# Ledger of designs, part 7: designed miniproteins, single chains, continued (5)

Each design is a single chain, and the fold is of that chain. pLDDT is the mean over its residues in the fold that is shown.

## One batch from the design tools (miniprotein)

Design m16221
Fold by ESMFold2-Fast:
Structure m16221 (fold): chain A 79 residues (1-79)
Amino acid sequence: MTEAEKLVIEAAEKEALAAMLLWLAKKQPDKALIERAIELAEEAIRLAKKAIELGGDKEEAENIIKSAKEIIEEAKKLL
């Protein structure tokens, strides 16, 4: 596994966790959960961008960035 591949996987894991926390925050509103979802989504974007720079799967990384940005926008509307 290359460094770029590891970054894509880590970005996907952070994005998935952010999505889960956002879902939980919608059912049980908690500012800390919303803020944590935003933090994880921003981390996913950073990792995915770094993966692209290292020659990783651009399509997969860009899909993660798009999803993470949607999570951030939706989470901010709950604040």
Scores: mean pLDDT 88

Design m16222
Fold by ESMFold2-Fast:
Structure m16222 (fold): chain A 60 residues (1-60)
Amino acid sequence: APKLYQATKAQPAIPGVMVGLEVGDLVEVLRERPDGTAVGRSLKTGEVGLVGLDQLREVP
C-alpha cells in the first residue's frame, strides 16, 4: 500500500510543480525522489505534486 504521511508545515500550491498543503493534511506518497522531495497526492484535494519529505511525518 502507498505510504501515508501528514503535513507538518503549510505549503502553497504552485501549478504543475508543488501540491498545496495545510498543517495536518494527509498526503499519499506515490514516489520518493533522490533530492529529498516526493511526488504526493493530497487526500483533501486529490491534487498531485512535489512535496519536501522533511515537511512530512509518517502516519503509523
Scores: mean pLDDT 79

Design m16223
Fold by ESMFold2-Fast:
Structure m16223 (fold): chain A 72 residues (1-72)
Amino acid sequence: EHFEKGRELMSQGKYEEAIEEFEKAIEEDPNNAEAWAGLAEALHKAGRGKEATAYLKKALELDPNLKVPSMA
């Protein structure tokens, strides 16, 4: 639920709210690679690219086949 809400907020450009929802999704399931990737993308869009890179690495460590957006 929090993961899907985070994705919806991303589509609306509400990146700070999306960060909060992805953080909640990770609290519920720390192995949800998509939630880590969503957090990374939201942080990147919010201008926090250094933090975004760290969380993207975590997502890819959990699921190397995960579809992630380019943040470069």
Scores: mean pLDDT 79

Design m16224
Fold by ESMFold2-Fast:
Structure m16224 (fold): chain A 67 residues (1-67)
Amino acid sequence: MSREELDAEVLLALAVMYLYLGKRTKDKEIFEKAIELAQEALKVGSPRTRKLAEDIIKEAEKLLEEV
C-alpha cells in the first residue's frame, strides 16, 4: 500500500467513526467533521477509497439536513 493510499484509508476510518457518532448524537459539528475527513480522503485516495469517501459525504450531508 502506498503512503497516499494508507493516508486515505486512515482518513476514511476516522470519517466513518464521526459519521456513526453523528448519527447517535445528532450533532451538526460531528457530521461536518465526517465530511471534512472524507473530503481529505478524496484528494489522496485511489478510485476505491474515493467511492467510499463520496458515499460518506452523501450520507453525512443527508443527515445534516435532518438536524
Scores: mean pLDDT 79

Design m16225
Fold by ESMFold2-Fast:
Structure m16225 (fold): chain A 88 residues (1-88)
Amino acid sequence: SEITTETDTVTVSATSGYNALSKKGYIGVTVNARTEEGTGTWKVTVTTTKGTYTSPAVNVEFGKAGRSIIEVDGDPGDVTGVKVEKVA
């Protein structure tokens, strides 16, 4: 599943996947600056049906998306919410 959240300065998308054969999952996050004020370092918190996960710091520049992958040992669940915070 994928959830997208928009603020005045950034758009954040989070998706989760799980491989039942390997028992490994992931949460992928993408942060796009909508304005020059969106340039900086962002933290993304993703809530799923299985828990809450926080990305490493995501560096974002206007015109260049920031991306991060959270590796999960097991089923990450379905994404239900996304929060984003500017940290620099």
Scores: mean pLDDT 82

Design m16226
Fold by ESMFold2-Fast:
Structure m16226 (fold): chain A 70 residues (1-70)
Amino acid sequence: MKELEEKVKKALEQLEKLEEEAKKKGLPEEYLKQLEKQKEALEKALEEAKKSKEAAEELMKGLDAMLEDI
């Protein structure tokens, strides 16, 4: 669980940096809303992962894919 929490934290930090950069560049509000939805989805997925090992495995898989793209 600790590794999963750390990966979620890193993913959230990356999304926050993207949001800050997008605001500075004046990117569309729709893009900012998508970043907010991604942050909310990660937080909800982490809460589900705390309740279920299967949910934790799915979240870990998704985070590995996401972090590889960054």
Scores: mean pLDDT 76

Design m16227
Fold by ESMFold2-Fast:
Structure m16227 (fold): chain A 68 residues (1-68)
Amino acid sequence: MPSVEELLEAFREELERNRDAPEAEFDRIVQARVMELLETADAQGWSEEEIRALLEEASRLYHEIRAA
């Protein structure tokens, strides 16, 4: 199982690669990656606070890359 850190890095890379993709495709990628992050964190026993911080970081990356 990949680490949450590895999945966050993969998420960032995929967002950067697809930043010019159509809205529907970009949203599909974001949804799939966020689901994978949440499932992995839950499986590894992360706390609600840790999961919240993870979602905030994913949201930050989304807005930063999509706005560029």
Scores: mean pLDDT 79

Design m16228
Fold by ESMFold2-Fast:
Structure m16228 (fold): chain A 92 residues (1-92)
Amino acid sequence: MEEELLEIRKEMAKYILSDESLSEMEKTIALMRLIAMETDVLVAMRSKNKELAIKLAESALETVRYLGEEYNIPEELIEKAIEIIRKVKEEV
């Protein structure tokens, strides 16, 4: 799960960075949101607090959905991220 999440984040970052329609500031904001999503999922996976883990997973789902709506990231990568986050939420 962690390795798969990191690989998906790397692929999403490539699409954000190569998007010529985005300014440098817009790319920075998108990457910050991507890192926040990854951090929330990693903390959720490592947390022994079920309530916190669920809230972080839900926050990450909202962020990944937003990234899919606002940026030219392939739908397949967005769906893979959603699947990982949902699986993390189900394991707590």
Scores: mean pLDDT 85

Design m16229
Fold by ESMFold2-Fast:
Structure m16229 (fold): chain A 64 residues (1-64)
Amino acid sequence: LPAEVALWLLRDLAEQETDPEKRQAIRDAIEAFENGDKEKVKEALERLKDYPSARRLIEEILKS
């Protein structure tokens, strides 16, 4: 999956998420990717331990 597509899917997931804490964690991950802040990306992954779909997209971007 191209990183640009995974980022787009993450943005869409954040907009559809009803849990405000999970939505904010996804948005924080997106911002961290745009700023090149790998430490904040890891923090967002920790906050999303029980959200496998979001974690998979974040991990896919990290592998790119």
Scores: mean pLDDT 81

Design m16230
Fold by ESMFold2-Fast:
Structure m16230 (fold): chain A 59 residues (1-59)
Amino acid sequence: SQALTAQADALIAEGKALIDRGRALLAKGGDFVPTGIGLILRGIGLQFQGELLRRRAAL
């Protein structure tokens, strides 16, 4: 469905943004590393959810 495709694309985009933010924090190093890792993991989770919705939309 079109609505599920739009939701999937939004989740994937948000996931990519979180990964980019997390990578920027990792580049700063030190005390920012744990937060950077956390953001990357959350971003991966959102991308995974988005891909699942995309596959459901294709059905």
Scores: mean pLDDT 86

Design m16231
Fold by ESMFold2-Fast:
Structure m16231 (fold): chain A 59 residues (1-59)
Amino acid sequence: SDASLEELIARAQALGDKVLAEDPSAKVEVEQIGDNIVRLTIEVDGKKTVLEADASLLD
């Protein structure tokens, strides 16, 4: 459902904000890469971490 997708995006943004609060030099991106798939990308000190989740699993 769209509500599950919005919740997942909000959770990803909250996680990214927490990372930025701890390291302001970090780069954070939240993207919808599929109909129900959200990607969170965090880059800090040259290290890139990618987390992907499917919002359909929240229904």
Scores: mean pLDDT 79

Design m16232
Fold by ESMFold2-Fast:
Structure m16232 (fold): chain A 89 residues (1-89)
Amino acid sequence: MVAEALESARESLREEAREHPEFREAAELAIEGLEALAAGDAERAKELLGRAAGEAARVAAELGEAEESDVALAEERARGLAEKMAEAL
């Protein structure tokens, strides 16, 4: 199940980056975070996924597409994803 869950998450991130190239850097950080989780480093995964969410929200805010509240929401989503992936291990 872990390999399937990780590949599904990576595929979703690649699709998001494809649809929104401005978020490519955030997606790359998120993929690195998922790889760290697969390697058993949950703390590093949470850090990278949090950075990815923060970067995505920052880009959205700079484009005028998001508010400060969206930054916090994106970070919470990233933490939730990391927790779900850790449980899948």
Scores: mean pLDDT 69

Design m16233
Fold by ESMFold2-Fast:
Structure m16233 (fold): chain A 65 residues (1-65)
Amino acid sequence: MDVVKLTEEVLERSLRNYTARLQQKTDELSRQNPELRKELEEKMKAEIEALRKKIEEQKEEARAG
């Protein structure tokens, strides 16, 4: 139980930190290359959303047990 909870929190923190860093890099790159901004933002959002879905699924399975 505790290990699962810690894993979930670690995954959430890692996702948030990684998302923040990706967003910072995307903003920097977008400032240097405005043409790439839309593509970078869309790609980043899609990747983050896919990861969020996987984490949510794992949490729901843990709660159901």
Scores: mean pLDDT 73

Design m16234
Fold by ESMFold2-Fast:
Structure m16234 (fold): chain A 86 residues (1-86)
Amino acid sequence: DAEKYYAEGKKALEAGDYDTAIAHYEKAIAIDPNYAKAWLNLGEAYLKQGDYDKALEAYGKALSIDPDNSEAGKNAQKARELKEKA
């Protein structure tokens, strides 16, 4: 189910395996497109890979689902700052 893929994605993200993390979060989102936590962590995986545009897109989706998610807002701001420094 979506929670299983989210958990596997989180393990991959913590291990630094960003491609595997992205694949698992995409599977979670395919099952539950409004899974805000999966969108948040998908953004983190893209951020770790240096893909700031995809990170911002994923964080934007997390915020559209849960506008009060301060973590998604803070991480989106960090992604914008890193993109401007590149």
Scores: mean pLDDT 85

Design m16235
Fold by ESMFold2-Fast:
Structure m16235 (fold): chain A 70 residues (1-70)
Amino acid sequence: SALLEKIRELEKKAEEAYEKGNLEELAKLLEELGEVYAELAEQYAAAGDEELAAHFREAAEGLRRLAKEL
């Protein structure tokens, strides 16, 4: 899945930003992760998997809130 690959890439970059103490870059990456999780949730909803869709929607909102707090 292209979205799952994108998530893995963004998570790796976020870990790198965190280790370097670059909180501005970390916030940007968490915001991007939230957007990708929202897209993934939409795909699961379209496939009829509302439970996974709800979980990824919650993850997206959590990431957006965390990014705003940094």
Scores: mean pLDDT 85

Design m16236
Fold by ESMFold2-Fast:
Structure m16236 (fold): chain A 62 residues (1-62)
Amino acid sequence: SAAELGRRIAELLVENGITSERGGEALERAVAEGDPELMRRVAIHEAEKAGLLDLAERIRAL
């Protein structure tokens, strides 16, 4: 489900030290809208911004 995917993405971001307030707000909005593609885009962008390319690939695989 979109909520399950959002939870998994949020866990990966937190585990890798990505706790940006604006990124969290965007992810919460994507989860509320039930848009899994938007959730992936937001999370991948945050991972890339942090220079964590391996994390970005892990999120794509979810």
Scores: mean pLDDT 73

Design m16237
Fold by ESMFold2-Fast:
Structure m16237 (fold): chain A 144 residues (1-144)
Amino acid sequence: GKRTEEEVEEDVKFLKSVLPTLIEAVKSKDPSKLKGKSMDIRIKATGLLKSEDVNKKFLALRTLLFLDLALEQDERAVETIEELLKIEDPKLYPDIVATVELALKYRPELFEKLSEESKERLEELKSKLSKEQVEEAEKKLEQE
């Protein structure tokens, strides 16, 4: 059924709260740190992908990326990186670049699996941002 606005906001809050656990699971290569919540995370994130709100779509894609990395679902992780790079909201560019760069730091082999268009888009976004903007977004990811 259609999610209520209140249910959507609770899903947003949940996905924000689980991000540090997802990143730690990726970093340690230990999916048990997800404590059996992988299905709930996937369902809530997938629900937000259909949002007209680009911020909710970004949150959903970021969550799915680190979830798929934690579960070693590399093909899905590549597809999610490519969808993140298609977002055309300049306010999100620092967070998008930081998210993709962190994913590639923990799984560098994914870069070669990206399309040439996605590789060019990543460099384009990086060229539009200061190093300070990317570093601030990266620090925020590691502290949430």
Scores: mean pLDDT 87

Design m16239
Fold by ESMFold2-Fast:
Structure m16239 (fold): chain A 80 residues (1-80)
Amino acid sequence: SDHEIAQEASELAEEFARTVADYRQGKISPAEAIARLREIKDRLVALKEQATNPEVKENLSALVRLIDGVIAALEAELAA
């Protein structure tokens, strides 16, 4: 259900926040951070395809865009 999708998305948002915090604290490598963020993003994209409520789909899209931005920033840092 969309309610279950929203709950799982909330858990993925918490995983996103923890991944960023762990990276900033030096607990994980940049490569591990990128890998974890890509996994979180893929799971959110899968949830979006299953969602039927437009508001839930838009909230998922917004979170995916946010994670994409963080991945791009981390990849740019690794390329420098």
Scores: mean pLDDT 87

Design m16240
Fold by ESMFold2-Fast:
Structure m16240 (fold): chain A 113 residues (1-113)
Amino acid sequence: MIELELEVVVRPDDTPEQFLENLAEALSKLASQVPFGEDGRLLHELGRIFREAAEWARQHPDMTPEELRALARRFLDRVEEALKKHGYTIVERREEVAPDGTVRLRLKARKEL
């Protein structure tokens, strides 16, 4: 059994650049959870999803906090679909908004061997 967790954080004062750093860290932590030798295709697809989000953010440096939150939700949607395509079951998806306006998006996925 393989279990993967992803958390993406969007702060109300994040710039697109800071948001991309948050996405890169989240993806790095997710990738480190994939067992050695198990799924190079999944890792490649996750990298592609990140590059597409990064390209969008670079083309839209004036994104509002709400637009960054929408981009984060879209990123999670694409990661969820990639995980499902590679045999994972999504066991948790959660969005939490803190009193300071910080949004935390969490995803937990499981695969039986």
Scores: mean pLDDT 81

Design m16241
Fold by ESMFold2-Fast:
Structure m16241 (fold): chain A 62 residues (1-62)
Amino acid sequence: MLSKEQKEEILELFIELSIQGKSREEAIEEISKKFGVSKSTVTKVLNENAELIDRRGVERVL
């Protein structure tokens, strides 16, 4: 299971990748490879933090 610190790092990396023009799917794949976790695990972390992602405007960029 991912630590709290790893979950926050995943969220920040996802936002950075999205700002750089990566699609949601591409960002999830890159993060899953970097942290050695499944894409479903990354998706779960993002869904649990969807409010923070939305407030940072990630969805409107993609």
Scores: mean pLDDT 72

Design m16242
Fold by ESMFold2-Fast:
Formats: C-alpha cells, sequence, structure tokens
Structure m16242 (fold): chain A 60 residues (1-60)
C-alpha cells in the first residue's frame, strides 16, 4: 500500500506542476493516473478527489 500511495503522491505533484503551467489537459491526465494509484492503495476518497480535479481542469 505505501508504494502505491507514494507513487500516487508523485503523480499528483507532477499534475500540479502541469496545472501551474496552464497545461490543463496534461495535468488532468496525471491526476487520473494518481487517482488510479490511490484506488489501488485503497484510498477511494482521495481517488475520487483526484478524478474530480481532473474533470474541473478539463472544464476550462
Amino acid sequence: MDAQRKGAELLEELAKKYEEQGKYELAAEWYRKAALLYERAGDLDRAAEMRKRADELLSK
């Protein structure tokens, strides 16, 4: 579980960097990948949060 969670945190960090650069489509993609890793770690709430963030970025 820790490895999946740490991987998800790293992907979330990458997504944030793309978001800061205004690259919303790339940021959304990385948030979705982070969500998948959070889900595999059993953190369904965090996974849902990441997916919601990705959807919000694509609405711009």
Scores: mean pLDDT 81

Design m16243
Fold by ESMFold2-Fast:
Structure m16243 (fold): chain A 87 residues (1-87)
Amino acid sequence: MSREQLFKSVDESLEHFGEVGYEGLKKDPKNVASLTGAVAGAQWYEKQGKYEKAAEYYRLVSDSYKELGDYESAEKYEKKAEELLKK
């Protein structure tokens, strides 16, 4: 296993877990495991320059935190989504 193969494997895993988390949050916004995956996916899309996709994930993450009663985290992720949509 080369360094390049390891990084590619991590990126593919983060994308997959992000998609699973996103779909999970759409079904149950209080699912903490899905929330963790959606956050990882949002961060991965942001690193890839896919800002619109990252913003969609961060907004869903923000909505999930509101359902959990964590309004401080919800505000932080909503603000991050707005910043990404402005480039």
Scores: mean pLDDT 79

Design m16244
Fold by ESMFold2-Fast:
Structure m16244 (fold): chain A 58 residues (1-58)
Amino acid sequence: GKKEKEEILLKALEKVYNDDLEGAKKELEKLGVDTSSVKTKEEAIELIKEKVLELFEE
């Protein structure tokens, strides 16, 4: 549900702030998100923001 997606996105964000880019990508991949273009923490944060916004528009 939306709550499960929210929890995954929060976990991905926490991993990015802890310098765990690989862990953040794995969390995003659980949502079916293609992370192949994500090379930096900044790009991961931007992608997470987009997914949070999409989730709240539903």
Scores: mean pLDDT 80

Design m16245
Fold by ESMFold2-Fast:
Structure m16245 (fold): chain A 101 residues (1-101)
Amino acid sequence: MKPLTPEEVEKRLRELGKEAERLLKQDLENRTKEISERILELLIELEQAGPNPLTPEEVERTKKAFQELYDNNITTPEQIQQLFKELKLTPREELIALASI
């Protein structure tokens, strides 16, 4: 293997630094999703333990809305509200999904 020049070493170090930043960002995004999913499950459990438990259909719609937000990278309040209208979420389902994000 040909010995690396100082310039080639610097270039490789910069490329490694950028890759490390990308991996850290991806890890943070994955952890954020896992935490949000756990919050969603806890909020659903809380509703089910309360005086007005969610129906299975309401639980399914709420979980679907949450997954659609992450799968489609929906981040703005306007896009979130549009998705909730398209999925025909009740105000209660909207609050549970929003509280988990």
Scores: mean pLDDT 77

Design m16247
Fold by ESMFold2-Fast:
Structure m16247 (fold): chain A 61 residues (1-61)
Amino acid sequence: LSEAERERIRRFLIRFGLWGHREGTPLEKIIEAVRTIGRDQGLSEEEIEEIVEELERELAA
């Protein structure tokens, strides 16, 4: 994946997580889905965990 492709996927996953939260999806389910999609899209575990941490900061108390 190019840097531009990684950034596009990251922005998609963040928006997906925010949408799920607005729809009332539990945070744990959002995180599980983000990890699954991130792996499917070819992101590294480090990149996925960074995205999860960002979502947790935005969505958790």
Scores: mean pLDDT 82

Design m16248
Fold by ESMFold2-Fast:
Structure m16248 (fold): chain A 73 residues (1-73)
Amino acid sequence: MSKEELEAEILTALGLMYISLGDKFASKGDNETALEEYKKAVELFEEALKLVPENEIAREKLEEAKEKIKELE
């Protein structure tokens, strides 16, 4: 595994954590905090895709996070 691949995996894992946090805050009605967490996830997935454009998980989860943001705005 290259350094770029490892970095992209770490960024993707962090993005998934932020989606999970966003989902938890949204489920309790804290839409403002949920929105902030989803926006952080978007940034992390975008950085992962700059390093490894073929990262299917990052690409799919980026789209998911963007959809969740639209639903809360």
Scores: mean pLDDT 86

Design m16249
Fold by ESMFold2-Fast:
Structure m16249 (fold): chain A 92 residues (1-92)
Amino acid sequence: MKVEEARRQAEELKEQALQYAEEMQKDPDRSSDLVSQKLLEMGKKAKEIGDEGIAIMDETSLEVSRIMQKGTADSQQKVNDSAGQALSLVNS
């Protein structure tokens, strides 16, 4: 039950991060901040799930990276840094 709940929360955070990434062309500063926050929250939840959480983080990082190609270089860097931190949290 606890792992199942954490997984559901991680999937929900993934959806929120992707939705904020889609707004990158309209407000890159706000979108990159929100995406970064959601990726870090996902890293914490993914750590609770274990191997499945790592897979969710990898998928989310790839999907966010694809969407972020529509943003600015600074926004892309901020999100990439946050994705790296989230993956580090899961692997530590």
Scores: mean pLDDT 74

Design m16250
Fold by ESMFold2-Fast:
Structure m16250 (fold): chain A 62 residues (1-62)
Amino acid sequence: EVERLRQAAEHHVRLGEIHESQGRLEEASRHYERASVDYERAGDLERSEELRRRSRELERRS
């Protein structure tokens, strides 16, 4: 359960980084937001907040 959520979050972070590197900031933002939710559900509040902040910053830039 917790490990599954962490793996899902890591997968979304990787997808977000790929989209960000390609200039697809809106897609990257959505993946980071999903990763934030999964980290929060896994109890990793620090990573959740970091990804949520990154998602919002990319949304502003797009």
Scores: mean pLDDT 84

Design m16251
Fold by ESMFold2-Fast:
Structure m16251 (fold): chain A 77 residues (1-77)
Amino acid sequence: SVEEEKERALREAEEIAREAEEKMRELKDDEIKAGKVAKEALDRLAELAEKVSSREVGNEALSLGLERLQKAYEELQ
């Protein structure tokens, strides 16, 4: 169902952001490497958004992931 797809997309977006947050914490003294981790996560979130059947669900998942990534990146500085 559309609701199940939404739940999966949001969960996947949260996991992408969580993995990136963990990797960036290990790399906080290496801004270049931390930036690459963030970019990789952004690319994964964009792919997730394109894969879902609903553009609205894709946009919601992308927004959730971006918010978490931004917060994680700011907390490292």
Scores: mean pLDDT 80

Design m16252
Fold by ESMFold2-Fast:
Structure m16252 (fold): chain A 70 residues (1-70)
Amino acid sequence: EVKSKLSGVEIEILEMLAEGKSYAEIGKELNISKSTVSRLVKRVMEILGAKSVKEAVERAVELGLIPKPP
């Protein structure tokens, strides 16, 4: 259910956040603006029902969307 609502780009953003990358770094790697990264992170948090980036990453790991962060 949640997996089908997330795009590949949103999953990549979750992986990069789990690695501790900043929004500016994520935007550079994905060739998008920092503001676009911020909007996508907000959307991901809403889809996952998370109140924080850390909670969103934890839920993504639980759902098998990304590997467990180091």
Scores: mean pLDDT 77

Design m16253
Fold by ESMFold2-Fast:
Structure m16253 (fold): chain A 60 residues (1-60)
Amino acid sequence: SLSEAQREELKRNLETYRKDIERLKALQKEELSEERKKMLDTRIENNQSMAEALEKALAA
């Protein structure tokens, strides 16, 4: 079980990843380079995986 302090830290980290995902998605919509779009897709996927891991930890 997570302590309250650990739970709050994970919640803050999750919020940061969620904000980064939204920022990256906004950048992706404006990007004209296919190479840069693929790089942004990879960064979005990585941040989503980290957010999912944090959500799973918080649900336990």
Scores: mean pLDDT 86

Design m16254
Fold by ESMFold2-Fast:
Structure m16254 (fold): chain A 60 residues (1-60)
Amino acid sequence: DKEILLEIAKQAESLGAPLLAEAIRALADGDFEKARKLAEEAKEKGFESGADGILDYLAK
């Protein structure tokens, strides 16, 4: 599902959220713990929409 991951990464870059892009790279590597941590950090910085997208993907 790399295509879905790349779509979310582009959204994160458009929002100016490099932490979200890093979380997507972690997902692509299969490092779900790192992806969750980075998404939570992005959410703390106010990028909730993109972070919720990553967290929703992890829940599926």
Scores: mean pLDDT 72

Design m16255
Fold by ESMFold2-Fast:
Parts: C-alpha cells; sequence; structure tokens
Structure m16255 (fold): chain A 80 residues (1-80)
C-alpha cells in the first residue's frame, strides 16, 4: 500500500480538501494528524493519490512524503 503524508506549508485548507475529495471517491483513506497534516492511504488507485499530492507539493502549498515502498511499484507493471 502507498501512504502519503501531506504537511501544509502555506495552505492547510487545500491539504484537507484533497484528503476529503479522495476519501469521497473511495480512492484513499484520509486521517488528520493535527491541524496541518493529513495522512492519505491508497485503497484502490495509488497513482491518483500520488498525482494529487504531487500537485499540491508542486504548487508549494504542502510537502508530500511517501511512506513504505516507493510509489514506483504501481508505475511498473506487476511481474517486472
Amino acid sequence: MVTVVLTAVTDAEAVKRLGKNLEEEGIAEAEILGDDTVVLTAVTNPNRVKGAAERLADMGKATAEVLGPGAEVYEEEPLL
């Protein structure tokens, strides 16, 4: 499973909104750890979780930290 920890840098509301949207679609579980930190655990589609987190990090609104094995496991086809 891919888990991404998002820590707000400039926009805590954007981080919380992302978690809510992904949970609402059933793609990930979102846990709020304090006011600025959201832990996203991918349920069905780690690429969606990764892409959404990358977007916030690219905008400088949050930092994204991947926990456990690299998200590349899902970028590569199983059996390689």
Scores: mean pLDDT 72

Design m16256
Fold by ESMFold2-Fast:
Structure m16256 (fold): chain A 73 residues (1-73)
Amino acid sequence: TAEELAELARRLAEAAGLSEEEAEEYVEAALLGLELGASPEEIREALRDALVLELQKRGLSEEEARARAEAVA
């Protein structure tokens, strides 16, 4: 589960166009959420929402951003 969430966080960060350093910060946040008692599903939803927001900042519509985030996660 932790390994799956770490890989998901890296894939989402890459999809958002983040650097490797920024991607590792994203991974650490996801794993910390798991340690603090968040469910894997809650963490996946938070990661998808973060990707949607980042893609919208890059010019995608909410519908397009959400579709891409769902395809990754």
Scores: mean pLDDT 76

Design m16257
Fold by ESMFold2-Fast:
Structure m16257 (fold): chain A 90 residues (1-90)
Amino acid sequence: SEKDKVFNEYLKKADPNHPAILDARDWFKTESLKEDFNEYKAIDYAKKYYEVDKLPKTVLAGIAGVFRDYLPGDVANRILNSYIKPFIYS
């Protein structure tokens, strides 16, 4: 789809060393290994980016890529479509 093309173009331009992307990756590295980790904790983490109107779309796409690396594809897609991808398409 057109939205998938837009998302992938921003993801290709993402700097993997951006502090927000590194912070997201570090969060998932520590939290995803805990026995109490679940979809709702990932949703709460995604909602923190809902309040940040100043992140570049490339950074948001990079953060979305981190979610896709650590979550099952269906779970990642539900969270990203609700909380992150709308800001990339705006």
Scores: mean pLDDT 80

